# Designed miniproteins, single chains, continued (2), part 63

Each design is a single chain, and the fold is of that chain. pLDDT is the mean over its residues in the fold that is shown.

## One batch from the design tools (miniprotein)

Design m6316
Fold by ESMFold2-Fast:
Structure m6316 (fold): chain A 81 residues (1-81)
Amino acid sequence: SDEEIKRKVLQGFANLLDWGIENNVPNSVTAAFLSWELKHIKEEYPDLPEELIEFGEEVIAQVAAGEDLKAIRDKILELLA
């Protein structure tokens, strides 16, 4: 279902951000891994809702801009609650 796909995408992004936080990964490297993740999600789910793609791109842009990874992760976790 669309809700299951949405939860999987958000959880995937949250998990990747958590990995970056726990391992002190630079924002530029974390953004690259998030970009790779989004590309693979789009390949696995060709009918992925446009709003989720746009959200993923916004998250990647925020990380690349040097925004705090914990703040971005917490925002995503709020969407999963």
Scores: mean pLDDT 85

Design m6317
Fold by ESMFold2-Fast:
Structure m6317 (fold): chain A 57 residues (1-57)
Amino acid sequence: MENYQKALEAIKAGDEDKAAEYGVKSAKENPTKGQEVLDAAARAGLLKAAIAVSKAL
């Protein structure tokens, strides 16, 4: 849960590097949460983070 929350906060801040790091960790811990992070990153235009999370799923 903590990596999921950190990924969403990074996405809100536009921090692509942290969004990718925490998003990948979240996806490996819980694929359902990883999918939600992928959707949020894509909506925010953080393509590098979205691609990294999709590869972890």
Scores: mean pLDDT 83

Design m6318
Fold by ESMFold2-Fast:
Structure m6318 (fold): chain A 69 residues (1-69)
Amino acid sequence: MLDEIARLFGEAWRLLQALKAAGKTEEAQKVRDLILEASDALMNGDLEKALELYRQAVELGRKALEEAS
């Protein structure tokens, strides 16, 4: 589980940087907020919630990058 959380965090972080580079500030903020919520859940020992929130961040980031400017 921790390895999967680390992998999803890495993907979410890369997507956040890509959204920033693309000038998609609002979507970047949403992905960042999900990463912060997931990190808070992880700090509180809620691994299932952290995993789900990181998955949501990755999905949102991928969809946002696929949308035309």
Scores: mean pLDDT 82

Design m6319
Fold by ESMFold2-Fast:
Structure m6319 (fold): chain A 74 residues (1-74)
Amino acid sequence: MKEIEEKLEEIEELVRKAEEAVKKGDYEKAKKYIQEASLKISELRQTFKLTPEQEEKVLELARRMDEIMKKIKE
């Protein structure tokens, strides 16, 4: 359980860094952070069976990642 929470915090930190990169106009760096976050989500789901609450957190992070990607594509 603690390991899953720590991995979710790592993913959220990557999403936060991507959001900051977008604010600075560094879209290349933002894309890299989103790619790293996506890989970590995939690894997390492959390694652990997530609870419904943890799946909701992953969906929230994925939503934030989609918002970042929309800003990059526009």
Scores: mean pLDDT 82

Design m6320
Fold by ESMFold2-Fast:
Structure m6320 (fold): chain A 62 residues (1-62)
Amino acid sequence: MDEETIAKAGEEAAKAGEGAAAASAGHQRFLNGMTKAAREVAEAAKKAGHELAAEIAERSAQ
């Protein structure tokens, strides 16, 4: 019985995990919103870095 109880608990945990994955879709949409904001900041920083690199190259040409 103990081994059967443990096996059933494991199966229920796996099913709960699958249900949690579906429920986390809403949480992921919220996190994706925050990630998009962070990514936009990273892209702005990358563009600023490109301008800095271009300015350095221009100074090196002179």
Scores: mean pLDDT 65

Design m6321
Fold by ESMFold2-Fast:
Parts: sequence; structure tokens; C-alpha cells
Structure m6321 (fold): chain A 56 residues (1-56)
Amino acid sequence: SELELLKIRLDSLKERIEWLKKLKEEGKISQEVADKTIEDLQNEIKEIEEQIKKLE
């Protein structure tokens, strides 16, 4: 279902944010790049959560 696919994508985005946070903590990625990418992913999460809310 569309709802199931959106939930899978939501989990994938959350996992990606956690990996970026770890890379930032380890100094393997610049703070500016990490913070900007995390912000963009958080905005995508909000859009997906709003879509899920409309389908439920």
C-alpha cells in the first residue's frame, strides 16, 4: 500500500539522519554539510508524516 511505502521511506530517512550524526561526531564529515543535509532530511520527514496523516 502507499501508506506502507511511506512508512518504509520514513524509517529509511531516520536511519540516514542517525548515520550522518555519527559521521559528524567522528569528524568524518563537515559540520555545515551534516547540519544542512540533516535539516533537508528532517523537512522531507515532515512532508511524509503529513502525507501519512492524510491517508490515515
Scores: mean pLDDT 85

Design m6322
Fold by ESMFold2-Fast:
Structure m6322 (fold): chain A 67 residues (1-67)
Amino acid sequence: AAVTRSPPQSARFTYDDAAAEEVKEAGVRLLAERLRAARPGERVEVTLEASDTVADVEARGAEWRAA
């Protein structure tokens, strides 16, 4: 083979069934952003609680970007 493929990143998205649809959408956006920035072999996890708001998900994203 002329090209060696990098190992795939691991991704996990967990949410409570009671979480609001807009919160789930914010979680999916955060997961996608983190996956785009992930290094080969990096594990990316996003977990949503039933009490989470869109602002809570955005705050987690900001914390990740600051790290």
Scores: mean pLDDT 71

Design m6323
Fold by ESMFold2-Fast:
Structure m6323 (fold): chain A 100 residues (1-100)
Amino acid sequence: HMRIDLETQVALAIIGVAVLKLVRDSLTPEAQKKLDELDKLVGEASRALERGDYETAKKYFEEAIKVAEELRKLVPEDLQPLIDSLINTLKEAKKLAEEM
């Protein structure tokens, strides 16, 4: 169950980033840079998880959470709930990776 739950949270994080990328061109250059950093970190976490490297995945989730919190401050209020949902998903993924 725990691995499936972790894989589900990672899939939801990937979807959340993909939705944010649909509006990337409407963001400031600073917000675009943070979104690109977030996309890379979520991708690296997913790849680490595929290898069973839970310690590396956890570190990438920790970094992704920090970048997402920074991105939240740079986006319009209308996008903040989507980023809040993504942060919660990343926090759950980190917790599940710690339990593996």
Scores: mean pLDDT 86

Design m6324
Fold by ESMFold2-Fast:
Structure m6324 (fold): chain A 76 residues (1-76)
Amino acid sequence: MGVVVTRTDESPEELAARINNLAKNRGLKRVAVDRGAADIVPYLDKDIEVVVEPDAEAVRAAVASGEVDIGVVAAA
């Protein structure tokens, strides 16, 4: 079952640290981000496979289909 994380008042570095910790602790390696969260990509762990999706709906679809383990979306 995939996890969707919504970005709130976090810097790119703080949000990336949360995603890195979640991925490491659960053994997850596949992450999708929307355009509003794409600024975290340079701060993600090197072993994470990242996909940039055009919007939050595309991120949620990728998580629901099992293409990725973690989705990151900007708050709507």
Scores: mean pLDDT 82

Design m6325
Fold by ESMFold2-Fast:
Structure m6325 (fold): chain A 92 residues (1-92)
Amino acid sequence: GSMAVDGIIQAAESALAEGGKVDVSVKGDEVTLTIEGAKDKAKQAVKQAKTSAENAGYKATLKESGDKVVLTIGGLSPRDVTAIALSMIGLR
């Protein structure tokens, strides 16, 4: 399975569980997860997602500004991008 897909979904779920706001955007083979109101679980989950993606050979960037967290993962297959997008539609 794709570690990048699983990591993004887990980070989003953690953020929502803590009352945060989540947005996902797609640009080509790059997916950006934006979390507002990120607390400890969400921050830990995005750091784990970044490390897991990098260990799997993906390009990952994490930017934190207070409680706003932006995780970008590049080099994703069209299948992985679609899986992330469909999973995010289910998170309400």
Scores: mean pLDDT 79

Design m6326
Fold by ESMFold2-Fast:
Structure m6326 (fold): chain A 75 residues (1-75)
Amino acid sequence: DTGETGREIVARARARGLSLLELARQLGAGPRAEFVAAAIALAARGYSQREIAELLRVSPATVSRVLARARELLA
């Protein structure tokens, strides 16, 4: 569940004192840090992987990889 994954990422980032933008920077997103932060925020708000992909003009696979890497960093 994309929304559940997004909420888990947000909760874990908050527990570590990280903003979503800071989390994105720690993931090495570089100039795409705002995109990564936006993808996580949209997921936490209940948008589906497909809806996030359409809103951010990327593939659903890109959204899936962003969420997976954020989860991995926070594990």
Scores: mean pLDDT 82

Design m6327
Fold by ESMFold2-Fast:
Structure m6327 (fold): chain A 67 residues (1-67)
Amino acid sequence: MVFTVEQVERALVRLYLEGLITPEQASEIGRLLRELGEEITAEQLREIMRKAGVSEEVAERLLELAE
């Protein structure tokens, strides 16, 4: 499965509003996303979230929201 940066950014805003990620985590994820280009695989997105210190449960929720 492949996501656009736009889909992921919309999902990140929702996670932030739900209190599931910190502003620092959102900023770090956004930085890492810009390094990957326009298309992001689910595996790459999981790796980014892990690097930003996001839990596996929150990472799965982001993937669900990005669809």
Scores: mean pLDDT 80

Design m6328
Fold by ESMFold2-Fast:
Structure m6328 (fold): chain A 96 residues (1-96)
Amino acid sequence: SERSKAASLVTAALIAIAEGLYYLDQGNLEEAKESFRIAADLLREAAKHASPEVRKIYEEASKLFEEAANADTPEEMKELAEQAIKKVREASEKES
């Protein structure tokens, strides 16, 4: 089902997000950026399989992770990633 496809992609995105946060904490900015780019791509794909309301939220989260991947400082990267995570949580709550 479309919901199952969205759920699988979101699960993969959550793994990429966790890896990105881990690398960011370690000071490995290039690996953190790559992980956040992967998360952005997965969330954009998940949006295609989500309901219209949830689709918009996943698209917003994807853009925030893209901005995190292009951030000039670790502090900005962390703030953008945290905003994106809040959007992913919001989307999950609206699907239930």
Scores: mean pLDDT 88

Design m6329
Fold by ESMFold2-Fast:
Structure m6329 (fold): chain A 81 residues (1-81)
Amino acid sequence: EEEIKKLLEEIYERTGGPLSMMVRDILETDYSKEELLKRVKLLLETAKRNAEWSKDRFPETAAEYEEVAKLLEEIIKLLEK
């Protein structure tokens, strides 16, 4: 779906390090809907964890991970019908 691809591309532009590699893997791989949903949920957990870890020392980084989490939640809504 073009909306899901656009949201993933936006997340890729906003992320760095291991999270960026996970998003790139999803963009480059033809995953089934079930496998895609599983991987997007794992990304959401990772983004939320990184936001929590960063909030005290790197509030700008934490805010960016929170925005990434919102985009991932929109992808999950689109995948779940």
Scores: mean pLDDT 79

Design m6330
Fold by ESMFold2-Fast:
Structure m6330 (fold): chain A 60 residues (1-60)
Amino acid sequence: MLQLTVKFDSEELARKIAKELQKRFPELKVEVKGKEVIISGNVSVETLIGAALIAIGESL
């Protein structure tokens, strides 16, 4: 199982990104802990990295 944590500047941003990830990758388990979004699932590393990059892009 692969797991990736992406940290953001604010909890609000983390929540918004988590919702976008759920919309784009409904097969992933997305959890928000404060300023962090934890992405996990039985998917490829590329899928997890892609999800994280989309999340980071929204913070730019």
Scores: mean pLDDT 74

Design m6331
Fold by ESMFold2-Fast:
Structure m6331 (fold): chain A 92 residues (1-92)
Amino acid sequence: LEEAEKLFEEGLLLYRQKKYKEAKKLFEEAIKIYEKEKPNYFVPYVLLGEVYFKLKEYKKAIEYYKKALEIDPNNERAKENLKKAEEELLKE
């Protein structure tokens, strides 16, 4: 779990620096550990969705926001971001 926290923190630093591709890799690695050790932790899914959105990979962003909402159905950030990603996908 410490390794997942470290990967997640490094990913957040890269995300703040707008290094979305690098942040994506670290969040994906962190999620693999969180799925095993802390399966009800939705935060990494929201952030990975946001990274995919920044990369204009809207279909993947939608997928991860939906995963976050499976864990936390009332998460307003994930709901709002899901709506925005669906709107962008409709623009083709």
Scores: mean pLDDT 83

Design m6332
Fold by ESMFold2-Fast:
Structure m6332 (fold): chain A 93 residues (1-93)
Amino acid sequence: KKEEIEKLLKAVKEVGKLLFEAVDAAEEGNIEKALELVEEALALAEEKMPGAESVLELIEKARKAIEEGNVKKALNLAIAATLEGIGYVIDFE
């Protein structure tokens, strides 16, 4: 259980980092880089947290917000995805 929890926590941290880096890239006007970073975050979440459906949905919504040029919405979704990921780790027994 402890090793699995530590592995999931590491995955949440990596996904969150990629999402915040994507928001930073979008704020700088580099939409192509922002979308690449969100795709990396989604792929990592699918590999490491396949049962965290709500996290995956929030990452997909963040991608859409970036495509729409809505950086504030993308930031809020990145925060929501990170918090949801932490919740998934806490509920993991």
Scores: mean pLDDT 85

Design m6333
Fold by ESMFold2-Fast:
Structure m6333 (fold): chain A 59 residues (1-59)
Amino acid sequence: SNMEKAEELVKELEELEREGVLAVIRGDEATLQRAQARIKELKEELKKLLSEEELKKYL
């Protein structure tokens, strides 16, 4: 279902946000840039699956 897909995307987004925070702490700009690019992709996919109100809980 769309909700199951959204939950999978949210989990990946949360993992990437944690990776991005760690990359900042480590000074790993390449990892940060890759994480940010994938986060943008996931947010766009979530916008297609969820309402604007539901998106606010994750973004």
Scores: mean pLDDT 80

Design m6334
Fold by ESMFold2-Fast:
Structure m6334 (fold): chain A 69 residues (1-69)
Amino acid sequence: MITDAEIAEALALIAYGIARMLLSQGKHDEALAFVERVTERIADELSEEGRKVVRQVGDQAIADLTAAA
């Protein structure tokens, strides 16, 4: 069955998809704030391993959105 870490990653990716939609509408600051807020909220609801996965995906998404390599 799907692990808590896999569920965390799936939820984070869905949230980042929404953030990318905001970015496409020119709402860059709102997209970044949304990703950060959602990442913290999902992390608070999950096990320690799930929290690590969500934060790692969140950090990568923020890096991608800010064009930081």
Scores: mean pLDDT 69

Design m6335
Fold by ESMFold2-Fast:
Structure m6335 (fold): chain A 55 residues (1-55)
Amino acid sequence: SEKENYEKALELVKEAIKNPDNEDAKAEAVELRSKLSEEQQKELEEEAVKLGLEA
């Protein structure tokens, strides 16, 4: 579901912050973001910027 994909993408963004060398987590976050609605994609991007990570 969109909610599940959003939550997973957000967790992957947090994981990328914890483990900046984990390129797989960054790639998966980008892929999951592309599966989200336009509204959720915007929200996730804003959260990623707020957390200091470009999604």
Scores: mean pLDDT 69

Design m6336
Fold by ESMFold2-Fast:
Structure m6336 (fold): chain A 66 residues (1-66)
Amino acid sequence: MTEVTLKGLDAISATAAALLGIGEEGAEAKVYPDGTVVVKGPLSKEAIEGLKKVAESGGGTIEVKE
């Protein structure tokens, strides 16, 4: 089980991260008003790479916990 926290994203990038997260079966995504996004559950390597790209493009940070 993986937990990914993204911070400092704009609203569009936060939405993209949440949609990518909920696209994984059994994963949960929560978007906070400050642009923080938390994705938790079974994530593929491709999903984690996609979240990293969203953080990079959105000017934010990403933290991955196993």
Scores: mean pLDDT 79

Design m6337
Fold by ESMFold2-Fast:
Structure m6337 (fold): chain A 58 residues (1-58)
Amino acid sequence: SSELERQRERFRELIEKAEEYIEKGGKEALELIKKEGLEGSFKGMKALADALGKGFEE
């Protein structure tokens, strides 16, 4: 149960960080996806995943 609470806290922090990252980088990532097509999609998704991953690491 303590592990579940830790996961829940990490998830909440991840959501908060995701909102900030979406506001800052989400628009730029979406533009990259549109401009580069499939290649931009992978780059944009990786950038978002890396940003969210840092939230999980902390």
Scores: mean pLDDT 62

Design m6338
Fold by ESMFold2-Fast:
Formats: structure tokens, C-alpha cells, sequence
Structure m6338 (fold): chain A 61 residues (1-61)
């Protein structure tokens, strides 16, 4: 679904940014978000993907 694809895209971005920043927690959260999205748990997957992105963005402040 378009929603699932959007969540996976956000999670992949969090994983990529986490790798660049050396943030293992953000990478793990991004991977977990992908698994949740594949399980159809879209609300939980979206929240996890957004939390992962927030972690890497906060580190850049």
C-alpha cells in the first residue's frame, strides 16, 4: 500500500542517516519500523520510523 511504502521510505532514510551519524539505536529503530510495516502494524511502524528520524535530527542540533 502507499502508506506502507511511505513508512518504509522513512525508515530507510532513518537507517541511512543513522549509519552516517554512527547512531546504532536509530538504525535498530528503523529496521524495527520496517518489520512492523511488513506485519501490517502501520500506526506503530510510522511512530517508530518518525522516532528514529527524530533521534538522528536531534543529534545534528
Amino acid sequence: SSEQDEIIAKALKAIEEGRKAGNSEAIKMGQEAIKLAEEGRLDEARKKAEEALELVRKAKE
Scores: mean pLDDT 83

Design m6339
Fold by ESMFold2-Fast:
Structure m6339 (fold): chain A 50 residues (1-50)
Amino acid sequence: SLKEDAEKAVEAAKKNLESVKKSFPNDQRAIERAERLLKAAEEGAKKLLE
């Protein structure tokens, strides 16, 4: 379902953020980009719940 696909996208973005934090813990710009990706996925999921 679209909701399940959106939830999977959020989980993928969370895993990406953790991977970036592990690989580049001092790269604030890389972490910020990964955080924006996660936020975009969360907002997309929110729109499907409304």
Scores: mean pLDDT 82

Design m6340
Fold by ESMFold2-Fast:
Parts: structure tokens; sequence; C-alpha cells
Structure m6340 (fold): chain A 62 residues (1-62)
């Protein structure tokens, strides 16, 4: 769980929105982050805002 979150955060911070969105979906599916946190991270990633995507992944952690 921790390694998967770290990977998603690294992708978001590197500007890889597709990898960040994919990571958010996997983290939500595995119960690592909240559904709301995943939704917000995916929206930010789709908008190209990697910093916001990373923040939502961190704040959504269960």
Amino acid sequence: ADAALAGALAAARAGDGAAAMSGAHELQKNGVITEEGARRAIEAGRAGDGAAAADHLEQGKV
C-alpha cells in the first residue's frame, strides 16, 4: 500500500497525469485512499494539475 501510494505521488509530482490517475484508481480500489480523495486526484490529474493531484492523494489516505 505504501509503495503504491509513493509511486502515484511520484507520478503526480513528475506531471504524469495518466499514471497519477491510474494510481489513484488502484489506491481507491485497494482501500488505501478514500473514494473522494481518488475522485479529486483524478480530476486534478485530468486537468494537468499534478501538484493538486498529489495533495489529494496524500489527504485522501485512510
Scores: mean pLDDT 79

Design m6341
Fold by ESMFold2-Fast:
Structure m6341 (fold): chain A 78 residues (1-78)
Amino acid sequence: MSAEELERLAEEAVRLAERELEEARAAGDEAAVAALEVLLEGARKALEAARRGDTEEALRLLEEARRRAGEVVAAAEA
């Protein structure tokens, strides 16, 4: 996967997360809001890394964001 491919994926992830976050807020889904905020933050950081050409960092940031979002959902259900 190239930096350009990761940049495209990160830009798409940011757009989708922003849209889903607004829908979750409107629905009052607090667990989804918390998870989507973590995903959005990670996607934005990954986009910045991809724009710098740091492919490895961009991928790690996206993977970390997914793991952290999952932990937030699990904690909200506990």
Scores: mean pLDDT 79

Design m6342
Fold by ESMFold2-Fast:
Structure m6342 (fold): chain A 97 residues (1-97)
Amino acid sequence: MIEEDPLFLTLKALNYLSQGKYDEAIKLLEEALKRSENPDDPLILRSLGLAYYKKGEYDKAIEYFKKALEVSEKRLGPDSLITRQIKEDLEEVEKKK
């Protein structure tokens, strides 16, 4: 359903992230992941990592980025734009840990 569609929830969450509403973004991303036919969707997992990173929850951000990287490399390949972005996100958060 459109309001409960994982993509729609993910896009709303990204909008909340841009507004600094990190807890609201995390809630929507967790719902998107739960409702997704692919519970390991790399875009949703990366977005969760980014939300936790912006909130300062670095350990959780690392967990989600590592999972997103694993899934993205297997499904999209190591040189995909998303995989490369996740690698950069992971390097950035590990430097702040």
Scores: mean pLDDT 80

Design m6343
Fold by ESMFold2-Fast:
Structure m6343 (fold): chain A 92 residues (1-92)
Amino acid sequence: MEEAIRLLRAIADVEDVRFEVLKEHKLTPEQEALLDRFFDEALRIYLDPSLSKEEKIERINKLVEEMEKTSTPEQAEVIRKAGELLIKRIEE
């Protein structure tokens, strides 16, 4: 039961962040695919019970940095925004 509630909260947080990004930005298919890959990896980090809040934030920041290196400037802006919003959810 606790694990199911934790999973649902994590999915809700990720989807809220996705909604905020999509609400303000009309994304290309390439940007949407990149954002989907980001959230898939971020959800794995978010759900890892062996990681502290601080470790989760560090890993998400590292994920953002890694994805920025292979992205266009416009794609990098979308990933940075998604990472920033998700980190806020973790800090709460």
Scores: mean pLDDT 77

Design m6344
Fold by ESMFold2-Fast:
Structure m6344 (fold): chain A 68 residues (1-68)
Amino acid sequence: MWISLTKELAKIQKYIQNGDIEEALKKADELVRKFGISKEDAQRMFEYIKNKDIEGASRVVLEALAAQ
């Protein structure tokens, strides 16, 4: 599970670095669906991605999974 999560986060980071925010958000939506992230945490993650903050986005995902 952690290897899959880190790979998905790395893909999102690559899209952000390439300036492709739409694809980064699309990939993030797939990730939140796959890992059962709540709507509230998903929205927080999307805001970090829009601000090009992959560390913030990663923190939200890790905290959401730890809270389950």
Scores: mean pLDDT 78

Design m6345
Fold by ESMFold2-Fast:
Structure m6345 (fold): chain A 90 residues (1-90)
Amino acid sequence: DPLARARGEGRALAEYLLENLTPESLEAMRNSPDPASQAALRLIEALLNNASLDEIQAAIRALLEARGQPVPSDDELRAFAEGMREALNA
């Protein structure tokens, strides 16, 4: 099930970020000219500020595009965003 997989991957990534992000790593992302680092920072800020699922989904899409990675369906992006939010609200 691609949606169950996407949700699980979103949850795992959010858990990883909660355990491994430091103020120093966030500052490094802010100062990076790399578009992927800037997109990752926007996603992290959306998560930390309890942004809407639409905003989190848009941030995930922007990150994948900045990385040159294939963009999955909107349903898969939504499931990923839901997984990330579930990890933060656990």
Scores: mean pLDDT 83

Design m6346
Fold by ESMFold2-Fast:
Structure m6346 (fold): chain A 65 residues (1-65)
Amino acid sequence: SEAEELLRRARELFLQAARTPDPEEARALVRRGMELARQADAIGKAPSSLVSETVAAFILASSNL
């Protein structure tokens, strides 16, 4: 589904942000991921497991800012 694709992309961006040593680049990736996650939430149809994985990735990325 569209929501699943958006969440997968958001999760990937968050994981990339968590691995990025450049703080400016990491911040930009987190902002893009947050935007995609917000769009997915507006659509409202995603498996809870994918939501949990995406939230975990966001927490890891946020800890790097």
Scores: mean pLDDT 82

Design m6347
Fold by ESMFold2-Fast:
Structure m6347 (fold): chain A 55 residues (1-55)
Amino acid sequence: RQAALDAIHELGLAGKVRNRDELLAALPPELQGPAVSLIDRMTAGGREGAAALAA
């Protein structure tokens, strides 16, 4: 979970990807599943989801 978050932040901050599909393709297969779940929670769960991931 934390490894997926760290990878997402690093790729996003670097501007190396422009969309979700590129971001997921850039992640190792082991992190793609957790990353999808985290992104879905952030986009569907809104601000509360983002706060929970930051904690």
Scores: mean pLDDT 58

Design m6348
Fold by ESMFold2-Fast:
Structure m6348 (fold): chain A 83 residues (1-83)
Amino acid sequence: MTEFEKALAEMGTALRNGDYEKAVEAAEKAIKIDPNNPVAYFLLAVAYGRLGDLEKAKEYLEKAIKVSGPVFQKGLEAWLKEL
């Protein structure tokens, strides 16, 4: 696995285990590796939302939407609404 894939896997595991601070750390690492990947921003928004930081959750969700393509933007917004 690449370092990026490792970071996303660590993030997914941390979110599943409720370790949202570790999820944030892994997401920040993923963003440093690939700052144009909307998945890392989206998952970071989820982690901050679970931590109760709604301001940061909104900020990173907006960044995820901005870096995604129009097709992915619609899918991401619809999927987030179901979470």
Scores: mean pLDDT 75

Design m6349
Fold by ESMFold2-Fast:
Structure m6349 (fold): chain A 65 residues (1-65)
Amino acid sequence: SERFRRNEELSKQLPQEVLETAREVAEKLREIGEKLDEAIEEAKKLAEEEGLSPFEAFLKALSKL
């Protein structure tokens, strides 16, 4: 509970801009995660259809995004 209270005090003392930037970074990381998931699914398809190694299929999928 002491660590939780100290973290609450620190978040109250952080500039508003830092908290807003953290939210924007989290949103951008989410967008990157979605694109990575799309690349993984495309890589699975390319490996199955073209007989590529998993690594080659993933690189080819990334190049299409």
Scores: mean pLDDT 71

Design m6350
Fold by ESMFold2-Fast:
Structure m6350 (fold): chain A 72 residues (1-72)
Amino acid sequence: AAAEAKELLEKGTLYLAQGKYEEAIRHFQEALKLDPNNVDAWINLGEAYRQLGKEEEAEKAYEKARELLAKE
């Protein structure tokens, strides 16, 4: 599970860097199903949503990252 989550995160980050925001979102969502406490995945998901103009979804993702950072 951890190795699978990491691979999905790495692929999502690559798509995000390429401007393939919908593809990035799918990979980050799958990574978060396996590892919902991954702060980087929530931050990158928020960034991908913001790039698509989905401000509400971006804010929700960033809030999840903030909640996790406050615990750790």
Scores: mean pLDDT 84

Design m6351
Fold by ESMFold2-Fast:
Structure m6351 (fold): chain A 60 residues (1-60)
Amino acid sequence: MTTLTLKFESKEEAEKFAKILKELDPSLKVEVKGNTVTITSDLSVEELIGLVLRALGELL
């Protein structure tokens, strides 16, 4: 089990990022609290980081 926490500049950015992540992999447990996104998954750290980088690319 892998857990990753990311902080964003705003709640809106955090919510957009979470939505993109869920579109990339609906099996991810993604929680948004303010400007913080917490991701919990059985994926490896490497695989989860790959998905995070893809989602960040979609925000830019």
Scores: mean pLDDT 81

Design m6352
Fold by ESMFold2-Fast:
Structure m6352 (fold): chain A 101 residues (1-101)
Amino acid sequence: AALEQRKEDLLLFIDAAIEAIKRVIKNPETQEKAVEDLNKIKEMAESATTREELDQAVRELAKAISKAIKDNNLTQEEIDKLSEEIVRLYTRKRAERAAAA
């Protein structure tokens, strides 16, 4: 179903964001906090049974990434690197899922 596909894509994106944050954010305390926030959103996405619950998870994901950027005072170069890592990791995870299916 379309909802199940959106959920699977969101979960892969959250996993990519967690890995990217671990690679780009070097401060251990703010990295741990950002990863904890993303894991809570991952649990929200995993438990979602409606489109509205998935949309809420997407909104919370955007807020968590924005917070991680602000809490770490990331430069534009670091924000670009974070975005590039998320895209690279998400593309890899989607390719791995396609190969397994």
Scores: mean pLDDT 87

Design m6353
Fold by ESMFold2-Fast:
Structure m6353 (fold): chain A 70 residues (1-70)
Amino acid sequence: SKIDEMLRAVGRVLHEAGAPLSVIARTMGKAYEALSKGDVEKAIEEVRRVAEEAGMPEAGERAVEAIREV
């Protein structure tokens, strides 16, 4: 599904950027909550927020671009 593709893209980008598993799990959980309701814009906002809180804003922006490419 498109949701599974987006979540896989987010997880892969954050993992490749060296994000801790806890950050990846939290980001994917927040993204899934928004995406399951059809709210891609909210999913993007949550990905950016969690990555920024973790000190990884550039990884967050790469994950957002990966969502947009799905």
Scores: mean pLDDT 86

